# Designed miniproteins, single chains, continued (3), part 37

Each design is a single chain, and the fold is of that chain. pLDDT is the mean over its residues in the fold that is shown.

## One batch from the design tools (miniprotein)

Design m9346
Fold by ESMFold2-Fast:
Structure m9346 (fold): chain A 72 residues (1-72)
Amino acid sequence: PLSEEEMARVEELVRFLAELVDLPVPENPSLAELAALREEAMERIQKLSPEEAEEISERIAEFLREMAKEEA
């Protein structure tokens, strides 16, 4: 189970991913909705050109690095 703080970071990441692929995100998404949005965003990223996918992957890695920093 995720803490509320971890949930907020997951929501921030999912919103970031959704924005990159033009997916609408509800204002108060449930954990299930966040999981579905993440899956859809990742699937859309796979449909992008290899160059665009690489750029997005780099931005995602940077975001995840910031989250890991907070966990330490």
Scores: mean pLDDT 74

Design m9347
Fold by ESMFold2-Fast:
Structure m9347 (fold): chain A 69 residues (1-69)
Amino acid sequence: SKEEAIRLLETAIKALEEGNVAAARQALLDALKLVEDDPEVKKLLEEALGTEDVSRAIELLKEALKILK
């Protein structure tokens, strides 16, 4: 659901801020399955998974949250 995707993205952002990249990656992979019908959100999540820049990943996920909310 959309609400579940929002929760997973908030979990991923918190994990990244805490330096837990593995937990963030898992939350993002789960969120991707829930946003298959939203191409803009999906693109932001795929870019976040593909970047080595934690600050950039957090920025992309915050933009995805703005679209979902």
Scores: mean pLDDT 85

Design m9348
Fold by ESMFold2-Fast:
Structure m9348 (fold): chain A 61 residues (1-61)
Amino acid sequence: PPPLTAEELFLEGSALFQQKKYREAAELYERALALDPDSRFRALTERLLKEVKEEIRKEEE
């Protein structure tokens, strides 16, 4: 398949977050931020990445 765009990585990560696949969602959000640091979705992606990392932390506690 063709490489995913930052927007596609963000959307796929959000789908994984909805499925409670937090580690996989975090990886895709980090990849989205790396591909397009100037994206209109940057602030939202950073916010959701923090929320995903909080959920991972709760599972490990």
Scores: mean pLDDT 77

Design m9349
Fold by ESMFold2-Fast:
Structure m9349 (fold): chain A 59 residues (1-59)
Amino acid sequence: GALEEKFRKAIEKIEEILKTDPENALIAAQVLLKEAERLGASEELIERLREIIKKAQEL
């Protein structure tokens, strides 16, 4: 649905930001993860956000 598509596009943008600005990617991913969990987004999207957070914290 439209909500899942918005989350996918937001995650794709954060994944791009992660390549150049991991600190801002971490903040954006943490905010989006809270929204995704609250709205019941798919496990696929939740795991993608968790992976971004993990990668950003390792940098």
Scores: mean pLDDT 84

Design m9350
Fold by ESMFold2-Fast:
Structure m9350 (fold): chain A 94 residues (1-94)
Amino acid sequence: MLEEGIKAYAAGDYERAVELFEKALKENPSAEVYLFLGKVYLDMGDYEKAKEAFEKAIELDPNNVEAYSLLAEVYRKMGDEEKADEYLKKAQSL
């Protein structure tokens, strides 16, 4: 599931990637799968779902530097510069 989801995402098939990553989460929830799901939503412009996915990735792996950096990018895209700076600093301090 995860490998097929990554291939779909790389091919630009975002709807298929979401389906495959959601299936992977039902089998075994992991920070890695939430991180990829967040990336797909971010590329689709669904910032609320991207935020939720990256927050879940951080809950499962609080030292995931990439998840903090991507969450900062989501807040920047949403126009929340204060939260974007806060999460960027967290990424840099890990």
Scores: mean pLDDT 85

Design m9351
Fold by ESMFold2-Fast:
Structure m9351 (fold): chain A 72 residues (1-72)
Amino acid sequence: DEKKKKIEELKKKAREAVIEGASRVAEYMGEMVKARMEGNMEKAREFAEKAQEAGDKEKEELEKLKKEIEEL
């Protein structure tokens, strides 16, 4: 069943994308907190923006994978 195998591969890619995206967001959020603790509000804002961008990119990648699964 080739469709089942392709769905499993796409689900694996989706899981990997979530893990990578979550790790990236967590890293930027950690840097944001550190910058806030140091009183560097400008740097904190930059990392908050990077965290948001990383989250948005993950969302786009997941939507693409979802469409590929739906097209099978």
Scores: mean pLDDT 82

Design m9352
Fold by ESMFold2-Fast:
Structure m9352 (fold): chain A 61 residues (1-61)
Amino acid sequence: STVERAARVVQTALDQGDIDPAGLAANALARGMSAETAAAIAAGDPEAIRAYVASLLAATE
C-alpha cells in the first residue's frame, strides 16, 4: 500500500539521520496525534511512524 511504502521511506530516512525524529514528533502533536504516539515516533517505532504517515495521507486524499 502507499502507506507502507511511504512509512518505509520515512523509517529509512530516520535510520540514516536524514530527518530529525524530534521534529516529526512535534509535527505529529501539532496535527492532533497523542503524546504517546509522538513519543513513539521520536523513539523510531515503526508502527507509530506508519500511523503518522497514514494520518498525513488521509488528510491529502
Scores: mean pLDDT 78

Design m9353
Fold by ESMFold2-Fast:
Structure m9353 (fold): chain A 70 residues (1-70)
Amino acid sequence: MMAALQEEEERLIAETKEQLSDEQIRELLARLEPVRAEVEERIAAGKLSEEEAARILIAELRRTKAELLA
């Protein structure tokens, strides 16, 4: 399951790079950075699985991409 989630995330990132400008990609990464940091901290604390973390990051990536494309 984790491998499938990683593949989905990689595909979503590749599609996003095709649809967004370099500046929009930088904005996307800037918005995702605090979410990644929080997720990584929760994994380290044993409060979040890697699978759950991947789902959270994929959802946030989709949400942020939609906002930048609006």
Scores: mean pLDDT 77

Design m9354
Fold by ESMFold2-Fast:
Structure m9354 (fold): chain A 73 residues (1-73)
Amino acid sequence: SVTVSREEIEEILKRELELAEELLKRTEDPEERELLEAARRILEEALEKGLSAEEILEKVAELAEKYGFSVKR
């Protein structure tokens, strides 16, 4: 089982937020922009409200299901 401290979660969230913001600067597709903005909001809320890793993953899963795709790079 993977156990992550709150501090490690916050560091991961900050890095993911930076990546989402960078992708938003490069993305012109409206649907992809809407997804990235929604993901950014989830990350911002997670940092602001101190969401658990499980709560964050649930929100991300709901977002992925709503937009019907898996992000692979």
Scores: mean pLDDT 73

Design m9355
Fold by ESMFold2-Fast:
Structure m9355 (fold): chain A 59 residues (1-59)
Amino acid sequence: MSVREKILKLIGEILRLIGEIFDLERELEKNPSEELRKKLEEKKKRLEELMEELKSLPK
């Protein structure tokens, strides 16, 4: 698998996850709950992990 293919895949996953985080934040504004807050924190943690993985890839 090429580095370029891996980078493009990671970028796609990051963009999707950002969208999910945005949707969860909107839902949390309407119906604040501990479950939604926990899901949002889990998604944010996953985003940080993906961004670190992207930074670790050779350019």
Scores: mean pLDDT 80

Design m9356
Fold by ESMFold2-Fast:
Structure m9356 (fold): chain A 97 residues (1-97)
Amino acid sequence: SDEQLEQAILYAVKGQEYFDQKKYEEAIKYYEKAIKLDPNFYGAWLLLGKAYFEQKKYEKAIEYYEKAIKILKEKAPDSSELEEAEKNLKEAKEKLK
């Protein structure tokens, strides 16, 4: 539904405003709202992973990057976003030791 996708994008944009201010808890709340409206919005899953990574919650970052990668492989397999998500996943795994 176009209206749900528009609202999900708006929530992701609001989350990114908080992320840029290093307000990661607020950013996460908005990204979670985006995901509730559109669970296939891979951008919001990727942004959730990034926010948890910045909080040093690497296990959660891995979980959300893997979710984004699963959707990206299905919907946009040749995208730069898939390459970024796979790079971010690798970095998060390296932080776990």
Scores: mean pLDDT 89

Design m9357
Fold by ESMFold2-Fast:
Structure m9357 (fold): chain A 58 residues (1-58)
Amino acid sequence: SSEKERKYAVLYAAGAIYEAGGFAEGMMLSEEEGKRAEEEGKKEGEELRKEGEELLES
């Protein structure tokens, strides 16, 4: 695999980890705080995936 493909895979996995972490953190918080934790994790995950996609497209 190319270096770009490996970096994409790593960033995608990191994004999934951030999303899962936010969800898990949310389980321990109030409903409002839990929702914020989930949204933050998803946002961070999306940014990492987007970074990977940009590398793959270049």
Scores: mean pLDDT 77

Design m9358
Fold by ESMFold2-Fast:
Structure m9358 (fold): chain A 88 residues (1-88)
Amino acid sequence: SEKEKLEEALKKLVEASRAIDNGDYETAIKKLEEARKLLEETGSPLGQAAADSVKKAIEALKNGDLQKAARYLTSAALLVVAGLIELE
């Protein structure tokens, strides 16, 4: 279901955030790519918007822009949380 994909994506975003805090950018990128795939698979406008934010976070991490990556990750997480609230 869309809810299950959003819940799993949120878990991946949290795991990515922890990896960033630990300086493990390879694991962070992997978790973000997993989250992006789940968000794209929702087929919803909210899921696509969150996936776009995740893609920008990945690009920022690959470029070493940790502040920009954190901003996009936060935006993606807020969209996912909003979607989960609406699906309750």
Scores: mean pLDDT 88

Design m9359
Fold by ESMFold2-Fast:
Structure m9359 (fold): chain A 70 residues (1-70)
Amino acid sequence: SEIEKFKEEAKKLSKEEFIEKAREIMGELLKSLSAEEQKKVAEEFHEAVNNEDMEKVLEIVEELYKKAKE
C-alpha cells in the first residue's frame, strides 16, 4: 500500500521532507472527502505540524487514507 511505502520512506526523510511528503498525500486524499471533513482534517494537520508532532502527522495521514478508500 502507498501508506506503508510512505512509512518506510519517512524513516529516511528529514522533518521538513517528511512534512512536504505528508502534504502531498493530504492534497490527493482530501479531494475524496466532503468540504466539512476536508476543513477538519486540514486543521488537525496544521496543529500537529505546529507542535512538531510527527507521529500525529503520520496518524492523520493514515486515518485520511482509510477514509478516502471508503
Scores: mean pLDDT 78

Design m9360
Fold by ESMFold2-Fast:
Structure m9360 (fold): chain A 55 residues (1-55)
Amino acid sequence: DAEAQRAALAGLTPEEARIVTLVEVEGLSYAEAAERLGISVATVRRRLARARAKL
């Protein structure tokens, strides 16, 4: 399942869609999203910025 619940938007990668869902739909902080995904906060911030640029 490559679809994030509220990030079913054309042009997002599955990872970008997942981050958008965690932060914007579920209201997690960047640190919380990073912990859930096992990545750094800097990576979350970068991917979220890219996802927002596509929205």
Scores: mean pLDDT 72

Design m9361
Fold by ESMFold2-Fast:
Structure m9361 (fold): chain A 74 residues (1-74)
Amino acid sequence: SLSRTERRVLAALAEAGDERLSARELAERLGLSQGTVTKALNSLAERGLVEKVKVGNRTYYRLSEEGRAKLRAA
């Protein structure tokens, strides 16, 4: 199952649609520390629920189809 933080991160990414969000942007939107969001994003990425998109020296995140399905099932 998803933790509360993981669910909130997935919901924020779903609300963003096709927009790429950094860990900092997600932390600002959710009112959480960047470290908390980064840990959740890494866990979600390992499970295939979030995709990492690297653009130069910056890392962005996007909701996967599996992540979207998991969020709807919860």
Scores: mean pLDDT 83

Design m9362
Fold by ESMFold2-Fast:
Structure m9362 (fold): chain A 75 residues (1-75)
Amino acid sequence: SLEEFIKKLEEEGNYDALADVYLSEAREAFRNGDYEKAIELAEKAIDYAQKAGNEDLVKTARELLEEIREKLEKK
């Protein structure tokens, strides 16, 4: 399951893979119009990318977060 996979990555300290998983989930929520969920998932992706020291992934996740926020704020 996704939950078992995430737990294993956390136990291994594989923060790059965790960031990628949450980024993928955030993109899926964004495509489905679930902007609030997409924001929460993108924030988790940023947190894990920061823990991984992956500056490119932090930038990618932050850019996605801003896109989602702009969409949520528009009428």
Scores: mean pLDDT 86

Design m9363
Fold by ESMFold2-Fast:
Structure m9363 (fold): chain A 68 residues (1-68)
Amino acid sequence: MGREALEAALAFLESQPDFTPRRVGEDRIEAEHTGSVTSLIGTALRLIGDFPELEVSVKGDTITVTLK
C-alpha cells in the first residue's frame, strides 16, 4: 500500500519548479532543490499534509519521501 501515493508525490515534485526528483529503489524518492528555502519547506509541508502514508524529510537542499 502507498505505491499510488509515491507515484502521485513524484508527479507533484516533477511539476514543481527548481526540483530534480528521482525514484531511488521501490519505496523512496529524492528531490534536489536549487531554489529558495521558503519554496523547499513549503513543498515539504504540502507533501506531509497531502500524503500522510509517506515519510517526508528535508536535509540541506534535498527532500526525501519514503513509504512508512
Scores: mean pLDDT 80

Design m9364
Fold by ESMFold2-Fast:
Formats: C-alpha cells, sequence, structure tokens
Structure m9364 (fold): chain A 66 residues (1-66)
C-alpha cells in the first residue's frame, strides 16, 4: 500500500541498511520497467525515458531527506 519511496524513507530513519538495499533494488527495477512501458506505449526513446525516471527518482530521494 505504501509506495517504495515511503518505505525507503522509513528504512533510512531506522538505519536499516539491509532494507535500504532491498528497496533501492526494487526502485531501480521499477524505474527500468516504467521506462520500457513508456517507450513501448508512446514510442518515446527508451534511453531518454530511463534518464527521465532516474532524474525523478533522484529528486524524490532528495525530498525524503527532509
Amino acid sequence: MRNLYEELGEAIKNGDEEKIKELLEKIKKEVEEAARALSERTGFPYELALKLFETAQEITLEALKK
């Protein structure tokens, strides 16, 4: 029910390094899947879609530090 970014924020607050690693791996996979889905459905270049989602992820992670 919570998104992966909320769970990551909680794991960071708790200092749970194992959980942080697990969630970061899941986030990377979701970013790759979202980039593929966008490319397949719209014809948007995969490399640009991947970079877009990676940038959005970095911005979201920075926001979670607050």
Scores: mean pLDDT 73

Design m9365
Fold by ESMFold2-Fast:
Structure m9365 (fold): chain A 55 residues (1-55)
Amino acid sequence: DRAIRLALMKDFGLSEAEIEELQRLSREEQIEWLMREKGLSRKNAENAANAIEKL
């Protein structure tokens, strides 16, 4: 869904390529990547992972 992808880019600072790479990871791997690479709190990383799952 393009709308969810655009929201991920706007709210979490993710690029299209980063979102596509994250879609290849498990949910816990997505959360750990987002916390490590984007400096998100666990709660914000969980919110981003939930949005990625809806893609």
Scores: mean pLDDT 83

Design m9366
Fold by ESMFold2-Fast:
Structure m9366 (fold): chain A 65 residues (1-65)
Amino acid sequence: TAYDYYLKGVQYQINGNLEEALESYEKALELDPNFVEAKHNLELIAKTSPDPAIRERALEILKKY
């Protein structure tokens, strides 16, 4: 479910695996484009990640939804 992908994204994000977190949040949004918690976490990554490439990827995902 969208929620299962969201939880997987949260686990990756907590562990610092931000690329996998972004993939998981994108899959959650593919299943539910209105999943506000996944969008919120993508916005946090876009604002706070030390890696500019990760921030850009998060913004690209947000632009689709």
Scores: mean pLDDT 87

Design m9367
Fold by ESMFold2-Fast:
Structure m9367 (fold): chain A 69 residues (1-69)
Amino acid sequence: SMALREEAERLAEEALRAAEEGDFEKVSQLTKRLQELAEEARRRGDEELAEEIERMLHKVQQAGVRAAV
């Protein structure tokens, strides 16, 4: 779904900004929402989108680690 992809991209962008700002509580909240969207994509049979969202999650986690160093 285009709408699901757009929501995931928006959440990932917000999470990356939050990580750069050191707002790790917000990163945690947005990461949980991204995980929910990945599960929704799998439920709809869109495994490609689910994998893409999981890659977004990994990038957010890496950004958080870089910001903490």
Scores: mean pLDDT 82

Design m9368
Fold by ESMFold2-Fast:
Structure m9368 (fold): chain A 57 residues (1-57)
Amino acid sequence: SSENEELKKKLDEAEKELLREILETGRSYSRDEGYQRLGEKLGLSPEEVREFVEKYG
């Protein structure tokens, strides 16, 4: 429970940071590239990020 809650908060913050980076740089990412970038911020694989988002998003 606590671990999943912490991961959800970290994912939300990482998504906000990524969106901010996109807006500041004008860069766009595919869905797969987005998962890779989120994984880098969270210390997870892109597959782990995708699975977490699909299960809890």
Scores: mean pLDDT 75

Design m9369
Fold by ESMFold2-Fast:
Structure m9369 (fold): chain A 104 residues (1-104)
Amino acid sequence: KAAELTEKAKELTQKAAEALVQGKYEEAIKLAEEALKLAESVDPDSQVAIEALAVLANAYYAMGDYKKAAEYLKELSRKLEKQGDLDTAALVKEQAEKYEKLAE
């Protein structure tokens, strides 16, 4: 049931964001990964999927994993492009390229 999966994904994304703010990066990643999986099963380009990707990128950056942070930002940029938010997508893509350079 799409509506039930969407509500579960929203709940998990909110908990992931709370864990991120508390510095619980591993917990934030686990919650955001589950939220992303559920959100993408309903609508891969949904706002919930975008929010889950943002949590994943921020958590990996905070942990010093710039390579994974860049990968999630690139995915986020692609979803923003599909939503028509081209300006934000371009900025997120530029940030991903900067993180890739930090990974080397």
Scores: mean pLDDT 87

Design m9371
Fold by ESMFold2-Fast:
Structure m9371 (fold): chain A 94 residues (1-94)
Amino acid sequence: SAAEAAALAARIREEKDQMVAALADRAAAAEALGDTETAAALRRARDEVAALYDEAIAAAEAGDLERARALAEEAVRRFTEAVAAADAAQAAAL
């Protein structure tokens, strides 16, 4: 339904805002420590995650709820991968 599509799109927008902010905060923290390479990787991941969420929102608004969920799940996987890679790089630098 149009109401179901709108509700899913709103939920994905909220998730996008949270994930993008989390990656931006982690990038700023890496930069503050002088880890410019990790900061750059996190900013790149932020842009990739944002793009996946934008595609998910567009799919939801088009009524393709299955595609919207799959793209949002891919955005979460990419976020988790980027965080794990940043944490590993930071541990290796100690």
Scores: mean pLDDT 90

Design m9372
Fold by ESMFold2-Fast:
Formats: C-alpha cells, sequence, structure tokens
Structure m9372 (fold): chain A 61 residues (1-61)
C-alpha cells in the first residue's frame, strides 16, 4: 500500500545517502525502490534494502 511505498522510498534514500551519493541520486534511488515496491507487493524489507544497495552502487560507477 501507500505506507509500504513510502517506507521503500525512505530505505532507498537512506542507503544512497550512506553510500555517499548526491542528493539527486539519493532521490533517484528512493523513487526506483518505491516504484519497485508498488509493482512487487510481496517483496520483504530485506529484499528492498538489497535492491536499494544494488541501484546505489550502479549510480556510483
Amino acid sequence: GELRARVAYTIGLLIANELGLSMEDQLKVGREVAEYARKNPDLSIEELRKLARKLAEELKK
């Protein structure tokens, strides 16, 4: 639901921030993780964290 997408967005932001990405890239990761959570309602929080880290690492390259 809406709350779950917001949690996913926050996870993406926090992980991207921890990895030292720019604010622009932090927002990009947050949006992508939130969108993925909306499309895949059965994904666990742990799976969303793994996705956020993968996306952040791709942007860091």
Scores: mean pLDDT 84

Design m9373
Fold by ESMFold2-Fast:
Structure m9373 (fold): chain A 51 residues (1-51)
Amino acid sequence: SPRREQILEEASLTVKTMGEMLTARLAGDEEKLREIQERFNEEMAEIRAKM
């Protein structure tokens, strides 16, 4: 199902992003946190554009 593939892509991106955000937060790098959030939003929008 195309829906299943998109759910897996969203889940993979979310897990990857959570790991990166945790690392940046522990380092106190607020600039990196903002960059990660912006990239996540852009990549998520691309995944959802296929729907």
Scores: mean pLDDT 82

Design m9374
Fold by ESMFold2-Fast:
Structure m9374 (fold): chain A 108 residues (1-108)
Amino acid sequence: VEELLRRAKEGDVEAALELVRLAARGEVSGEDGRVAAEALAKAGVPEVAALAMEALAAGALSLEDARRVAEELAKAGSAEGQAALGALLDREGRREAAAEAYARANAL
């Protein structure tokens, strides 16, 4: 875990993706998974959208944490980020906001 955390902090995308996968499996803390997912989202790594949704489903990320990851990825210009944001907003019952996010995903 410490080696993966260090590598992820040094910008190793594969190490950061692995931390999110391990968090979804309960093998590392949700906090370590959240930090890695936020860094990947800011870097515009589209694969983090699916992993953040999986970590949310596993209870490793909160709905708020997953939404923040999706928002950061969407800001980076990712269609996957907009689609994940739409799914999260729909889950919160914010159907109009979800429809807007899906429309933005389709426009990217």
Scores: mean pLDDT 80

Design m9375
Fold by ESMFold2-Fast:
Structure m9375 (fold): chain A 88 residues (1-88)
Amino acid sequence: SPMKEFAEAMAEILEDLGVPKEVIEKVKEEILKAKNAKEALRNFFKALGIEKSDEEIEETIKSLLSRLTDKVETPLEKIAKAIKELLE
């Protein structure tokens, strides 16, 4: 599932940043409730206490997609791939 791949890749980034496991699990739950890429990113930021406008979410999607390559090795590339699959 692209949404599950997105949630796991975001969890990996948050773990690397030292975010507590309880916060990471909450973020994963909120992402998995989303029905599309914009909602997934909105739910991600909201779970972290960060409010983002629709314009900011769209710019984030654009930035993530610009990192998509033929090789999906890093968490950020996995996020970009999951977002692309959710938009298709």
Scores: mean pLDDT 75

Design m9376
Fold by ESMFold2-Fast:
Structure m9376 (fold): chain A 72 residues (1-72)
Amino acid sequence: MTPEEVKAALEEMLKEAEEKGYDELVIQTLRLAIRVADEFGAEVARQAAVKGLEASGAPKDFVERLKERLDA
């Protein structure tokens, strides 16, 4: 997966989180991961997104769907 593909996946997940009214920590975690993709590449962004969302208390199904999108 390229950094651009990771960013696109994270931006779609961010839009969903905002539309569903998830906690600000979840929103900020996704925004940080998008920035990490630009600065450090796809693998670092993937790790940051997954670990950050697990730590933020995001719904488990949302985290699993993110993992699936980033592993495709």
Scores: mean pLDDT 82

Design m9377
Fold by ESMFold2-Fast:
Structure m9377 (fold): chain A 67 residues (1-67)
Amino acid sequence: MEELIKKAEELDKKADEAYKQGNYREASILYFKAAQYYIDAGDFEKATESARKALEARQKYEEELAK
């Protein structure tokens, strides 16, 4: 369980950095992976937060494509 949470936290940090750099596609993928690990660990609150960030990053990516 703790190992899954650690992996999710590492993915969240990588996603945060990708988002900061404007790489919304990469950020979305990484946040979604983090959410999956949080679900496996039973941390549904953090899973929901990471999934929300993934959707926000995906929305930003799609907005860039629409321009």
Scores: mean pLDDT 83

Design m9378
Fold by ESMFold2-Fast:
Structure m9378 (fold): chain A 84 residues (1-84)
Amino acid sequence: SMLEEERAQVEALREALEGLEEEFERLEKEGLSEEQKEEFLAALDRGLGLIEELKKHVKDPELLKELEELEERLRELKERVKEA
């Protein structure tokens, strides 16, 4: 069903974000290069774009709530990367 496909997409986004959060914490301890910052920002911007597209057609309220949570987490990580 479309709902099952949408759940899978949201779960993939969550897993990708968790990976980016873990990688950022690891690299931040060693000192983040300008190239690494640009790579993180590009990945985070792609994630935000995917969330915006999903929010246009996802009707399930629980999935929408999760997308909003992921969007906030992604924006927070983006600010941390910029300040690093």
Scores: mean pLDDT 85

Design m9379
Fold by ESMFold2-Fast:
Structure m9379 (fold): chain A 72 residues (1-72)
Amino acid sequence: MQEIIKKIEELTEKAKKAKTVEEFLEIMKEIQKEMSQISNEEVDSLSPEEKEKLKKISEEIAEHGKKLVEEE
């Protein structure tokens, strides 16, 4: 579990450094793949702090992706 969260954080950093929409989308697919390995039961067992952290990461990724798409 901690390994998956750490990998998601690493992929998030790569997504923020992506220079093209194509690169960004490929990284997003990897993030989704990692997220799918976390079961609904495991998500429910996360602390409120961890849930807020994941929410903030998702929010930051979505905003960065939106800006990349808007530039095209």
Scores: mean pLDDT 73

Design m9380
Fold by ESMFold2-Fast:
Structure m9380 (fold): chain A 60 residues (1-60)
Amino acid sequence: EEWFEEAETLLRAIGAAMQALDEANGDVEKARELVRKRLPDAPEEIIDTGVGIAKAIHEG
């Protein structure tokens, strides 16, 4: 039961996704690839959620 570890991984994924979206000029697919390379141990579900949140922030 590692609630803090899950929260930290998600925040890390959101941060990485925000930077990746800037580098990819808003391309979500490229951003997901960059996040996966930077966080290879993160579950795909966390990466998808982080990218989704970062996309909402980037568009808002």
Scores: mean pLDDT 77

Design m9381
Fold by ESMFold2-Fast:
Structure m9381 (fold): chain A 58 residues (1-58)
Amino acid sequence: VEEFLEEAKRIIKEELARGKSMEQALETAIEYLLKKAREGKISEGVAVLAALIAAQEL
């Protein structure tokens, strides 16, 4: 969980640095983590929760 949380934070920071809104940055992080869920690395629920927590902690 912590590994995916840090990846989500990184993605959000990168998207914000590119001039995207928080909503767009969060959507990108969710999409990335859902891709990991499709690979069987995590559940879809954990993917969405990790992205939401990452956004809240920034």
Scores: mean pLDDT 79

Design m9382
Fold by ESMFold2-Fast:
Structure m9382 (fold): chain A 56 residues (1-56)
Amino acid sequence: SKEEEIAELKAELDRLTREAALANVEGDEEKVAKLQKKIDELKKKLKELGATEEEI
């Protein structure tokens, strides 16, 4: 369902955000950049599915 898809993408967003934070602490700028692109893509997809700003 749409709700399940949104929940799955939100879980993935949380995971990538944590990974980006760790990579930033480690000074891995290339990894941070790659993770940020994935985060931006997931946020865009979530908005397309009808997730509100509050949910992202």
Scores: mean pLDDT 81

Design m9383
Fold by ESMFold2-Fast:
Structure m9383 (fold): chain A 76 residues (1-76)
Amino acid sequence: ARAAFEAGLALYSQGRLEEAAAEFERAIALDPDFWLAWLHLGYVLHLLGRDEEARAAFRRALELDPNLRLAQDALA
């Protein structure tokens, strides 16, 4: 799971957004509770204009880590 997540981050840094999304999806397939992979998938899907799928991914990340909401509020 972590290796696929790290591959996704590397692809994102290269602007390879579709491939980054695929690696985050792979990380989720290996570990569905990996909230960081859901969060980053949502972000990449949003950049690709796939807003409905991005919202679903963000919702899943927040369900898996309730403390993420507090961190987002503190940083806003």
Scores: mean pLDDT 76

